# Designs tried in a protein design run: designed miniproteins, single chains, continued (4). Part 73

Each design is a single chain, and the fold is of that chain. pLDDT is the mean over its residues in the fold that is shown.

## One batch from the design tools (miniprotein)

Design m14493
Fold by ESMFold2-Fast:
Structure m14493 (fold): chain A 94 residues (1-94)
Amino acid sequence: MSREQLEARLAELLARLRALAERAPPDVKATIEAFVAEVRALAGRADTAQLAELVTLVGSLLLDVEHALAEGDWEGARASIARGRALLREIAAA
């Protein structure tokens, strides 16, 4: 994909993740909002390879959070977000 396509896809995924946050407990919502802010900050300085990794990361986290919400598994959602934030820091360090 082009950089423009990756940026558009990332924006779409982040918007979907924020929509899920509105249905989450306040602590989970705050953690998702923090993750979204960190992704947006990194995306502004990211190269095309890092953008592709961010799209993959956010997409995987979105599926994990959607699954956890469907099952009422907020502990699972918290664990997935924590793992996502750790992976985001690894992408930022690369």
Scores: mean pLDDT 84

Design m14494
Fold by ESMFold2-Fast:
Structure m14494 (fold): chain A 55 residues (1-55)
Amino acid sequence: SKIGETLAEALRERGLDPYKVSQSQAKTLLREKGIEVSLKQAGLILIEAAYLLRG
């Protein structure tokens, strides 16, 4: 998804390991990009972002 791609790119730009990022950090990174989500939603998006970063 576009949101998952946005989080994956933010993680890549910062050199962050998606498996070491909390749901709260993921929510904050998305908020910095203008995307408001719940902690649960941020957790699901983080799983997608981790998959995208794996290739």
Scores: mean pLDDT 84

Design m14495
Fold by ESMFold2-Fast:
Structure m14495 (fold): chain A 65 residues (1-65)
Amino acid sequence: MRVSVKVLDEESLTEEEIKQAKAINLASQSKDATVEEDGDKVTITIDGKEFVLDKSKFEVTVTPI
């Protein structure tokens, strides 16, 4: 599936968290992702890399391909 990540509050995020969101969005344009939700957290796996996002900081949209 494809994944899109939107930053909800950029001022509360670190540079690394912003880079992580950008990396997910770029990779998801050409590669399939696996998404697992656990409470307030979303784990996204793309190309063997795992990213863990906080739903309070990021809006994650999943699109089937």
Scores: mean pLDDT 76

Design m14496
Fold by ESMFold2-Fast:
Structure m14496 (fold): chain A 85 residues (1-85)
Amino acid sequence: SELRQLAEEILKRAEEIKSIKDRNERDAALKKLNDELDKLAAQETDPRHREFILLAKVLVSSSALLDLPMSDVRQMLDEALKDVS
């Protein structure tokens, strides 16, 4: 349940970042999210939970750089959540 809540918050923030019209502000917001995810991963003691956080970071960054649909990011996170439950 905690990882599900984290996944939904990450997806919401990623969608908000993608809605930013200014490229510099969008890039700064993405960097801030990535830094926050790195801190969460560093504080996580469960290796599977840490791996999930790092996967979320990669998917959010890939969505921004490769224009991956948010629906694809959601699907990949949902599949990963099944493996850590």
Scores: mean pLDDT 82

Design m14497
Fold by ESMFold2-Fast:
Structure m14497 (fold): chain A 65 residues (1-65)
Amino acid sequence: PDAETAGMAGAAGAFAAGESPEVHKKAGERAGIQALKTGTAEGAAKGVKEGGGSDRAAEMARRLA
């Protein structure tokens, strides 16, 4: 996925997992950055975890990316 799609997937995954608004923002930012580096959905999931998201949020982001 591209950085924009991964960022949206990271934020949406965190939202679906019930994370706070601060985690939505950070998860989206980090998912986008990791997708730029890796080009993969796994990178987006890693970015969500770096942004403070749970394993559930990372898995949701991986499915959406």
Scores: mean pLDDT 79

Design m14498
Fold by ESMFold2-Fast:
Structure m14498 (fold): chain A 84 residues (1-84)
Amino acid sequence: KKKEGESLALAGEGAAELAKHLADEAVRTGSLKLAQGARKAAKHAEELYEKAAKLDPERADELLKKAKETQEYVDEAYAKVQAQ
């Protein structure tokens, strides 16, 4: 069995990957709707990483850094879509 914190961190990683994929597609297609979807997925990843960090404090800095990097990635994509 996976530990609960490890399972939440893995789920957060999956949500972060989805957010980046949606962000890439938003930039490729110029779709503001996909860019908004990327932001929602990034927020979900952040919530999962925050829960994982509470259950595994030794990894908290690492997990919260991943959440921040995902948010920065989708924010850059959103800015690019708005500039198109």
Scores: mean pLDDT 84

Design m14499
Fold by ESMFold2-Fast:
Structure m14499 (fold): chain A 100 residues (1-100)
Amino acid sequence: SLTERIIQALKEGPKLSKEEAIEALHRALENVEKGNYDEAIVDLVKARKALPEVQEYLDGAITAVAKAKIYKDSGNEELAEKYKQEAIENLRRALEVAEK
């Protein structure tokens, strides 16, 4: 389950390097754009630990991806798309700040 994957990501020990975390954000962005929300959440949770300076944007992205998944699974395409775009905006902002 997604919950088990998130728990495993939290348990996996040493945090990513900043470079690895930025790569994880790029993968998360690609996965959100493709609607692969489970993969995106796992990478975002891992990256959050390594990037405290963008944590607010990453928390926003995680929340938005989770909402996009819930609305997609319930057939609410309008709200799913709204939260997908919110996740993309938060991810792009996190990358702009983290890559400087």
Scores: mean pLDDT 85

Design m14500
Fold by ESMFold2-Fast:
Structure m14500 (fold): chain A 73 residues (1-73)
Amino acid sequence: MSAEEAVAQATAAFNRGYAEGQQRWEQGDVSGGTGATLRGIGDAIDVLLEAKRQGMSEEERQQAMEQLKALGI
């Protein structure tokens, strides 16, 4: 998996959890919102770990993480 593909998949996973978290917080469900956001973060980490297992180098994984930060995640 390329760094670009890993960033795209991790971003999608995080955005789904983050969006659910924001919606729950707006409804007053703080604990549910926090849980959904943390799950999104966990899913993004799992994508990056799987990319590393598929032959992505440690340097490419670090680059993917920095690109996620640059996207405001």
Scores: mean pLDDT 75

Design m14501
Fold by ESMFold2-Fast:
Structure m14501 (fold): chain A 79 residues (1-79)
Amino acid sequence: SMEDELRGLLAMAATIARALGHPELAARLAAQSRDLRVPAERREELIRLLKQGLEAYLEGRPDEALAHLRAAASLLPPP
């Protein structure tokens, strides 16, 4: 399901954010992976941004990966 895909992407994104030295960003992403509170209308865009972040990281572009993960975090509910 889209929800299962999104939870998995959020968990992977949290791991990447932590590896890149951004523990606060990682904590926000991980929290949503455990308890998804993102409005339904934002989920498709969130999945797109998280996939772009993951792809950039795997291709050796950490600055672009971080930019995509920060954009994704802007779609999350406030802490």
Scores: mean pLDDT 90

Design m14502
Fold by ESMFold2-Fast:
Structure m14502 (fold): chain A 84 residues (1-84)
Amino acid sequence: SRQDILTRMLLISASSGVFLVERVLKNHPNPTQEQLDMLRHDLELAKELAKEALEKSTDPKIQEKAQEVIKRAEELLARVEQLE
């Protein structure tokens, strides 16, 4: 449905955000405070987009992937907090 296309787009955006944060942390093990603030903001946004996809989707594959993205974002947020 049209709603499923929109929720897939939200999930793609959330997944991309998490992927980029993971890549930054892998390549920059000692991020600056400004970088940590940006990473936290990006992860919180990704988590919100994934939660919206989860709430609006009736597709079990989208729901499963959204839950995976939320969990991954929470794990990375905990890591960012430890680096502060």
Scores: mean pLDDT 86

Design m14503
Fold by ESMFold2-Fast:
Parts: C-alpha cells; sequence; structure tokens
Structure m14503 (fold): chain A 68 residues (1-68)
C-alpha cells in the first residue's frame, strides 16, 4: 500500500538526507510512483532531488514573494 511505499522510500532517502528532506522526498517519490507511473528507481531518484532542493525551494519562494 501507499504507506509501505512511503516508508521504503523514506528509509532509502534518510540514509543521505535530513529527516525533513527525506520525508518530503519520500512523499514526492510515492506520488510519482503511484500517480505518474514512474518506475520505483526513477521515482526514488526524483524524490531525492526534490528532498535535496527543499531549502532551494524555500529560498525561491521567498525570493518570488519579495518581488513585491
Amino acid sequence: MKDELFEKFYEELSKVLSPNQASFGATVATYLYIYEGKEEKEALEEGKRFGLAWERGLENAIAVSKKV
């Protein structure tokens, strides 16, 4: 089920990412696997990328908000 997939991705990502990054990355990976039809390894790789970009995403959101 989805919970088991999330846990599996979280375990893999938590080996190299912070808990917050791993949680966000695992959520993205689970979504891509279930709803976008990505293969497990592709979903995990993309989830890791989003997890690593967690801080960059916040920086970009703040920068856009500061435009006016």
Scores: mean pLDDT 72

Design m14504
Fold by ESMFold2-Fast:
Structure m14504 (fold): chain A 77 residues (1-77)
Amino acid sequence: NAEKDAFAHEIAAEAAKYVLDRLRAAGMDETTANAVAVKTFKEVYEKAKTLLDQGKSREEVEAEARRIADRMADEAV
């Protein structure tokens, strides 16, 4: 489903940007910050696709994406 794939990609990109911005604000080096952001993108994208396929709402997917992003940022600092 192209619509689900597009939304999963969008939410994963937003989560990755959130993590990258947070790690940059914490003074993390660009190489490490980018590596964590890429990992966040992959994890959120896969989780979002799974949840959407299970019929979860966009709001539920966004909430889970934020939870993953916060965890990834917290574990990195």
Scores: mean pLDDT 87

Design m14505
Fold by ESMFold2-Fast:
Structure m14505 (fold): chain A 55 residues (1-55)
Amino acid sequence: LPPLVRGQLAAARAIVAGKSYEEAVQAGIDAGMDEETARSVVGTLRAAGITRVLE
């Protein structure tokens, strides 16, 4: 998978698991995204309400 796609999946998984914003950003970075891209992706997912999957 491209690094961007792996990072998006890692960030989304962290968010769904109830991890903090910083933990979700770090998950994206660990999957191959740069920090700026990871912060942008996590911000977009939070704005879309992904953080509330289990609530």
Scores: mean pLDDT 74

Design m14506
Fold by ESMFold2-Fast:
Structure m14506 (fold): chain A 59 residues (1-59)
Amino acid sequence: MDGSVYDRALEKAKKLKAQGVKYVKVEVPADMSDVVRGGIRLGYEKAGWVEGVDYDFVT
């Protein structure tokens, strides 16, 4: 799951950046595990997005 989450987040982040998106609110369920959230964070950061600047997690 975590590897899949990372890969999907990386793909999504690259696609958004290619489309000229400058900021995104990443909606996550309140009950989402920190491990899954960490996978999403790593994917976005690997694509060059900075948490608190280019994206934020929202519930």
Scores: mean pLDDT 78

Design m14507
Fold by ESMFold2-Fast:
Structure m14507 (fold): chain A 100 residues (1-100)
Amino acid sequence: MIPTPEEILQKIKDKLAEVLDYYQETGDLEEAKKKLEELNKEIKKEIEYAIKNLPKEETIKLLEELKTMYRQLASKVPEELKKILEELIEWIEKKIKELK
């Protein structure tokens, strides 16, 4: 089964919203940090899949959209969560550069 770039992005967006909603509701920074680190691992696997199986232009577009979403979120979260978001942004930027 081959998910579309739009399906991958929506799935990531939904999971990211769940982690942020959890933090907003509970204030549990330690658990939110753990959930976000686990999500970053899942996202990296999905991106590696996209790089191998999707057209280059579609993959680059997906990565740019994901990077933009993460940057917007990084401006709204505490520093500890921001650092985890920024780690994925840096990884994505490296992948975009490798594809260009």
Scores: mean pLDDT 83

Design m14508
Fold by ESMFold2-Fast:
Structure m14508 (fold): chain A 56 residues (1-56)
Amino acid sequence: MDVLSPREKALLDLFIRWAKRNGETASIETLAEAAKLTFGLTVSLETVKRYLEEHA
C-alpha cells in the first residue's frame, strides 16, 4: 500500500470528524471514494479505506 503523507492524514482526520458530526452512515468504501475525490489524493483507494477503518 502507498504511504499517506502527514498532510493527507490531516485531511482524512478532518473528513472523519466532519462525517461523524453529520451522522454520515455511508459505507467505508463510499466514504473512502468521496475523500479521495474531494482532496485529490493520489494514494490507492485501499490505502484510504484502511486509514478510515483504523481511525474512524
Scores: mean pLDDT 77

Design m14509
Fold by ESMFold2-Fast:
Structure m14509 (fold): chain A 98 residues (1-98)
Amino acid sequence: PDLARAVRLLERAAELLREAAKLAENPEAKRAIEQALRHVRRAIEALRAGDLAAARRHLLEAMGHLQAAIFHTENPEAKALVEEAAELVGEALLALAA
């Protein structure tokens, strides 16, 4: 597993989700983005602690919240940021499987 690459991808995903949360106008989208961000941050901490199993669990939870965020986000700029974050989370999961 490429832990260093996974951490870099997730740190970028967290940055995008923080920006998306500022732009999101409806409460459902904002809540889903904030839940995804919490799980991404927990995954980063798990990776830094060497707990790959916990990191994977948090990233799977984050993916669920990211899908909800994409569905509920109406602001096009925020939606694009969430979509990019979801792509980076998927790449991080792939890096952990390598």
Scores: mean pLDDT 91

Design m14510
Fold by ESMFold2-Fast:
Structure m14510 (fold): chain A 71 residues (1-71)
Amino acid sequence: GGKATITAADQAAAHAAAVGAVEEGRRRGIKASLEGLGPTSAVVEAPTEEEAREAAERGAKLGGIDAEVRA
């Protein structure tokens, strides 16, 4: 699988964006999962790096979370 890292203002914001990514994965019929959580970051895994990045970006956007996504 591929991984994307979400960076936000704090752990709660990063976690909220990652939850949004998991929800987006569910809508797309792909398995996206939370693999790690830091003080200002979260790591999301999906079948591909591109899918992980897109799910994370969409999850953050739909949740109104100001976040940076790197894959």
Scores: mean pLDDT 87

Design m14511
Fold by ESMFold2-Fast:
Structure m14511 (fold): chain A 117 residues (1-117)
Amino acid sequence: MGTTEEEIEELLRKAEEAIRAGRLAEAYRLIFETILAILRMIEEGAPVERAKEFAERLAELIRRWLAQLPGVSPALRERIEEVIREIREAETAEELALGLGRLAALLGEVWAEVAAA
């Protein structure tokens, strides 16, 4: 079995491919799976700075994904950007994990708005 870091690299690659192809539902699943893999990396005792590098790469993919979605409210987009800033500013594993959990919840709200549109 590969390492958690190798799994995150593969998930990020697949998410970028899905976004580029306009497969937005698949991209949502891959983004969510990437959040879970980064959380597992944190639980395994990875350095906070290394986990943040993956979280920042994921944040750029989330921005590209959001840019292609119809009907996402400006308020929800702003809340996502606030949580991305919190993740970037996190100094502890606990703060980073909390930020990633909040990000996952907000992405669920995005997908609910898109499915309703």
Scores: mean pLDDT 86

Design m14512
Fold by ESMFold2-Fast:
Structure m14512 (fold): chain A 78 residues (1-78)
Amino acid sequence: MEEEEKKRIRQELLKLLEAGKVDEAVNFLISKYGGEEARKIVEEILKELLENPKSTKITVRDNARKVLERIKKLLEEE
């Protein structure tokens, strides 16, 4: 059940990244998991996307990087 929930969250995040909804993705993850866990989730997804560049649009990878950067900035208080 917990693994299925994580898979569903990953799919929702990918949809937001594809739509360019960076701020919505940040708020969604932080609201659901908190900042530290949200950072780990995005970092994991970004790593997977970077390992499979041919199967993923460059815009999705760029948006994932922006989400990660914004979460890190929020955690580090700038």
Scores: mean pLDDT 76

Design m14513
Fold by ESMFold2-Fast:
Formats: sequence, structure tokens, C-alpha cells
Structure m14513 (fold): chain A 87 residues (1-87)
Amino acid sequence: MSDEDIKKIVEALKELRSIPGVEVEVDGNTFTVTVSGNKEELEKVLEILKELSKIPGVKVEKLGNIFIITLDLDEEQLEKLLKLLSE
């Protein structure tokens, strides 16, 4: 995964966290997005996830009101992503 792809993922995750009723949890290379908002918030989440799923090495799965994002990253790439996400 390229540095540009990592930056796009970080921007998408930050955007998801900014949506009311959306919770983003991190567990290693997996991000769990829980949507508790209304239809408008859900549609915004789906738009962001659609763009995110276009990035090579990004897998998005739906389980009820939960979306599971799995990133095909090595440990160095994951550390870089987490650092950028905290900035």
C-alpha cells in the first residue's frame, strides 16, 4: 500500500469519526464502524466506505449496523497510519 493510499484511508477514517452517531473503534489492522444515527448519517457513511473500498488492500464488510474495515498493512504501514490518524 502506498503512502498516498495510507493518507486517503486516514482522511476517510477522520471523516467517519466526524459524523454524528458514528463510532470508530480500532483493533490492530481492523476498524469497526458502528452507525447509530439516522438515514442521512448512514448514507454519508456508505458514501465514504464506497470510496475507501476502491483503495487496494482495503476490505469492507457489513454486519447489521456495523461495518468492518480490514486493511492489508504490514506493521510499519499500520504504525504510520495510526500516527497520522492521531495528528
Scores: mean pLDDT 82

Design m14514
Fold by ESMFold2-Fast:
Structure m14514 (fold): chain A 112 residues (1-112)
Amino acid sequence: EEVDAVIKELEELKREMRDLAQRAQEAHPGSEVARRVEALATTVEEIVDEAMRELKTAAEKGDVKAFEQVVTDLIEKLRILARQARRLAARTGAPFLREVAELLDQGARNLA
């Protein structure tokens, strides 16, 4: 079912972002890079949690248009965050920020 597939993809994205934030903190404790990856992971968690609530509500009502709108808005938000992470990676040279951008771009592609 499309709803279950989307929810599973979002839960996996949250897990991967949290794992990346933990790895960044372990590699560079208290660094600017670790703090930026943590902030991006938290923002992704908030966006994904809101989207999952809206997707479940639309699915319960059988509102296909509302469901597609939530997915479309989520894809755009993930792409914006990926661009932000890529700009931060360019300024810092930090591989963790490049991995954030790649994860967010992959998440957006998997939803499209």
Scores: mean pLDDT 87

Design m14515
Fold by ESMFold2-Fast:
Structure m14515 (fold): chain A 101 residues (1-101)
Amino acid sequence: MREEEMERLRREALEALRAGRLSEAADKIRELVELGELSPEEAEELTLRLLIEADATSPEAYATAVLYLEKKGVTPPYANAPEITEEMRRAVVEQALELLK
């Protein structure tokens, strides 16, 4: 029952993120964190994984990946670029995924 509820909440969070319903997605992620008894670090990693799974090129996935890399002591690539392209966002997100092993 608990695992089934967690999988349902995860699916609903992904659907909300893909639809741009960010408030609903945040509520579902909060419920997942509470139900799974996740630490703050695990909650941050879950949020990043869900954002990447919904859309790896989104501004939200990029911003979260940048913060995650900085928290791990990694200087984000392209930090001094005047504009961030989709390819640059994808590269930063992929680098964050390598650290989520």
Scores: mean pLDDT 78

Design m14516
Fold by ESMFold2-Fast:
Structure m14516 (fold): chain A 68 residues (1-68)
Amino acid sequence: SAAERRLLVDLARHELEKVAAQPGATLADLEAVAQRMLASLRALGVPEDDLAAVERALREVLARVRAE
């Protein structure tokens, strides 16, 4: 559902933002965490449309970190 997708996106974004807030976290560390999250969700059978929404949200977090 749209509500389940939004919750999943919000949780994934929050987890990546927590890693980004850690002292010494690199862009490479964040990219590795993002890829691991996507791989785990895919292994759990999350639908492709929901995975695409999560991937987009994670890319937006990475873009903000890169722009700083």
Scores: mean pLDDT 85

Design m14517
Fold by ESMFold2-Fast:
Structure m14517 (fold): chain A 80 residues (1-80)
Amino acid sequence: MKIKEIAEELAKKYNLSEEEKKRIEIALFSARGLYLAAIEFAAKYRNPSSVERLPELLAELEELGAEPEELARARELIAA
């Protein structure tokens, strides 16, 4: 699910305020950006232990509902 949908679902489930929902949304957007940055960094430096963890980072990015273009970029970086 996309980040906004995830935040809305959590807000309904736990009866959160609009302010709390927006804070969760911001946190999820930040987390997704960090996973993409981690994939880019690991792919650039090609350390064996980092490369081994790239599929795990991609799975986290997919779970957070990254856009198809972001997922395509991440997959290209892993394959290169």
Scores: mean pLDDT 74

Design m14518
Fold by ESMFold2-Fast:
Structure m14518 (fold): chain A 61 residues (1-61)
Amino acid sequence: MDVKGMLLIVNYLHEEHSQPLIVDEESLVTDPYKAFHASLIYLTYKEHSSLFPEELLKAVP
């Protein structure tokens, strides 16, 4: 899994909903809840990228 791409997607969604839960690389290792949540969001992005804004598609590798 692309950790950088996953962090960008998860943090973007949290900011857009005005409930900023900043997910960093360290928290993905130490917090299994955040890791699981981020993984589900990233998997959704990979399968349904058209549901995400073009700005995010340009930022995520």
Scores: mean pLDDT 57

Design m14519
Fold by ESMFold2-Fast:
Structure m14519 (fold): chain A 95 residues (1-95)
Amino acid sequence: MEKLKEEIERLTEEAIEAVEKGDLEKALKLLEEILKLAMEALERGDLEAVELAVEGIERVAEVAREKSDDPEFLLEVEIILGLALIILGLARLFS
């Protein structure tokens, strides 16, 4: 449990830095890894880890909207956020 939360926080910070540096491909890859960890947390019944992963993705999406003018990147970020919110809804339903 602790290791999963630390990994989510690390990936979130790296994704924010990637957006700020304009490394959009790295930012998307990191967001996809956070989403995978959210799915793993859901399968394990770890609601707190799911919430942390979704909050991380929301933070990255906010930075992306402020720092990026790339419409394709912003669309992919919104799709990932949408999927993360569905995962959160499922986690809360099964809790």
Scores: mean pLDDT 87

Design m14520
Fold by ESMFold2-Fast:
Structure m14520 (fold): chain A 70 residues (1-70)
Amino acid sequence: MRFRVTLHGASDDQGVRAALILAEHGLEILGSRREADGSVVFEVEGTEEQVRAAAEELRALGLDVEVERL
């Protein structure tokens, strides 16, 4: 399944760390971009369980994370 993972107010270092966490949870990163508002957006492929686990880890690090199923 495809998901959009949005990090609000993330630094470049936080974006790199987020990409590593998404990959460690078995998600395939299909694309990433920084939006004009400073948000970092990842489009990922994987299971709902994998994206939930990754998002929980990112939130535990203090990141503002939104997940949308595509």
Scores: mean pLDDT 86

Design m14521
Fold by ESMFold2-Fast:
Structure m14521 (fold): chain A 103 residues (1-103)
Amino acid sequence: DSLLNNPKVSEILSEEFRKEVPEELREKALEVLTLAALNLPIEKVEKEVLDAVVDTLEGVLKSTNDKTTLELVLKIVENLLKAFPDDERIKKLLEKVKEKLKK
């Protein structure tokens, strides 16, 4: 994905990922983020892994005003919501990302 190959986007996402995701969950959380970024199917995810991914995306949203990074976060959140349509935390995050992109 060309957005993941952007050095600034990669740096911001990686910093929040290292901050929010415990070492033991990083492999699974990175897989979920990659699948969502590429719009690939996401089937089964442990609640703690999904929560760590959402924590990372909330952290990115709070830490940056970079439009390209926020557009990638929007794409990831939209794809996560397709996989987990009843997750209230992902629904709220989608609303927050859309609101921030309007400014």
Scores: mean pLDDT 81

Design m14522
Fold by ESMFold2-Fast:
Structure m14522 (fold): chain A 87 residues (1-87)
Amino acid sequence: EPSPAEVFLKGLENIEKTLKENNYDKSLMISLLLLIAHEMREMGLDEVAEELRKKAAEVRASTDPEEQKKITEEALEYARRVVRERL
């Protein structure tokens, strides 16, 4: 059976693919970052969930699509590192 880390990493790949296919739509980026935050909290990673919620808020506050995309890509990379290091 796949490990929890492998399952989560596959989920992050699917999220990134969905974002690319939807041209990094702002509402979708916010929703998917909040979904990742929720899953991190369900795994007991409350501090990581808070950081991802903060990144979602930064995307919401930004009016620059390139900045929104950069914040989202950095948040996804952060989530991947946490999964590799802590799961």
Scores: mean pLDDT 87

Design m14523
Fold by ESMFold2-Fast:
Parts: C-alpha cells; structure tokens; sequence
Structure m14523 (fold): chain A 76 residues (1-76)
C-alpha cells in the first residue's frame, strides 16, 4: 500500500509541475489498478520501450520515460 501511495503522490507532483494533465494521471492510475499493484505494472513497463508506453497511455515519450522510472524505482 505505501509504495502505491508514494507513486500516486509522485503523479500528483507531476500534475502540479505541468508535466502531466489530470486526465493522463487518471489513465496511469487506472492502468495500475488493472495490474493490481505498482510492482506488476513496473514489470509490464520494464519489457516495453518509452514509445510503446507512450502509445499505450496516450502521452508523450518524455512523460512515459518519467512514469516508467517511477514504476521501476518507486520511490527512488
């Protein structure tokens, strides 16, 4: 639960910084819920390129790279 809460807090920070929209954050949150955990989502994105993640989430490659890093190294 703590890792998921930290990841969601990081997404809130990205929205505050203007790097993500509220809608993009909602999409990422929904995706994690579908996997059941941040760890399972991290395993899924580890096997994918930033471009593939960007296409899957409907975001830019730069945003996808940030989200991938957060999922793999949350909270570090």
Amino acid sequence: MESKQKFLSALDELVSDGLLTVDEKETVKKRIESFGSVKKFGAHVLGKTDKEIAEELGISEGKASIIKSLALFAPS
Scores: mean pLDDT 76

Design m14524
Fold by ESMFold2-Fast:
Structure m14524 (fold): chain A 67 residues (1-67)
Amino acid sequence: SVSPVFETVLKEVGSEIATAEQIKEAMLKAGIKVTDEQMEKALELTGQKPEEAHVRKLANVIYELAR
């Protein structure tokens, strides 16, 4: 499901696929501080590479790990 937070992140990144760094920055602008531990865990859980990650899927898992 698409939340207002995911819409903000997608708009900031400008793509459904982005680097983990771009996703982390976009989430921070949306008011969500992502730790390196949360990012690493989210990449592992989704089987994605930090250089080429699906924004919505990665952001959703990070959101679940944060709360």
Scores: mean pLDDT 79

Design m14525
Fold by ESMFold2-Fast:
Structure m14525 (fold): chain A 60 residues (1-60)
Amino acid sequence: LEEEAKKNLEKTRELNEESNRIEREASPEDRREAVLESASLSVKAIGSAVEAVSNRNLAK
């Protein structure tokens, strides 16, 4: 279960990195879409982190 927590944290890092990349590459015309995509990735990252903590606590 600690291994799963580690994987979820790694996934959170990957999602955050992708979010930053999308924002950097966005043109002014595409910015609205880029912001929505970035926000979606951030929400998924939070969910992954919460699941990691929950799985660790539930094992005990």
Scores: mean pLDDT 69

Design m14526
Fold by ESMFold2-Fast:
Structure m14526 (fold): chain A 72 residues (1-72)
Amino acid sequence: SMMEEIEKLLEEAKGRIDQAVADSTSKSEFIKNFNKIVEELEKELRSLGASDDEILDVVGELSQHAAQRLAA
């Protein structure tokens, strides 16, 4: 289902965020990597036929995950 594919893409994107947090040596490098991950995720979600509201919700959850990982 589209919901299962969205969950899978979000989980994979969270993994990429975790790697970017570990590998980035500066805030600017992290922001660059984060923006690339978000852009790629948005493109994949649009190709699945996700609505703008669904994309906003998924990106919001990914952003919250990134904030939590950086605060740890």
Scores: mean pLDDT 87

Design m14527
Fold by ESMFold2-Fast:
Structure m14527 (fold): chain A 77 residues (1-77)
Amino acid sequence: PNRLLLLAISTIAGGLAGGASEKNAKDGVIYVLKSMHWLSEKEATEIANEALDIVKKAIKDGISPQDIADQAVQQIT
């Protein structure tokens, strides 16, 4: 749960830092959660939405997408 949320946050933030759209970053993390972590569509979508909201709020608070990704990766590792 918390580790999957941090993985989703790092994946979305990293995607946005690399120039991906919100849709593509979200779709990518849903795919990873379903295919590699065996989550249901509902569970993967809920985690992806929560992660996207966290990333968007951090960006509004002045944190770069790259810094968000780096911080999330450090908490997992």
Scores: mean pLDDT 80

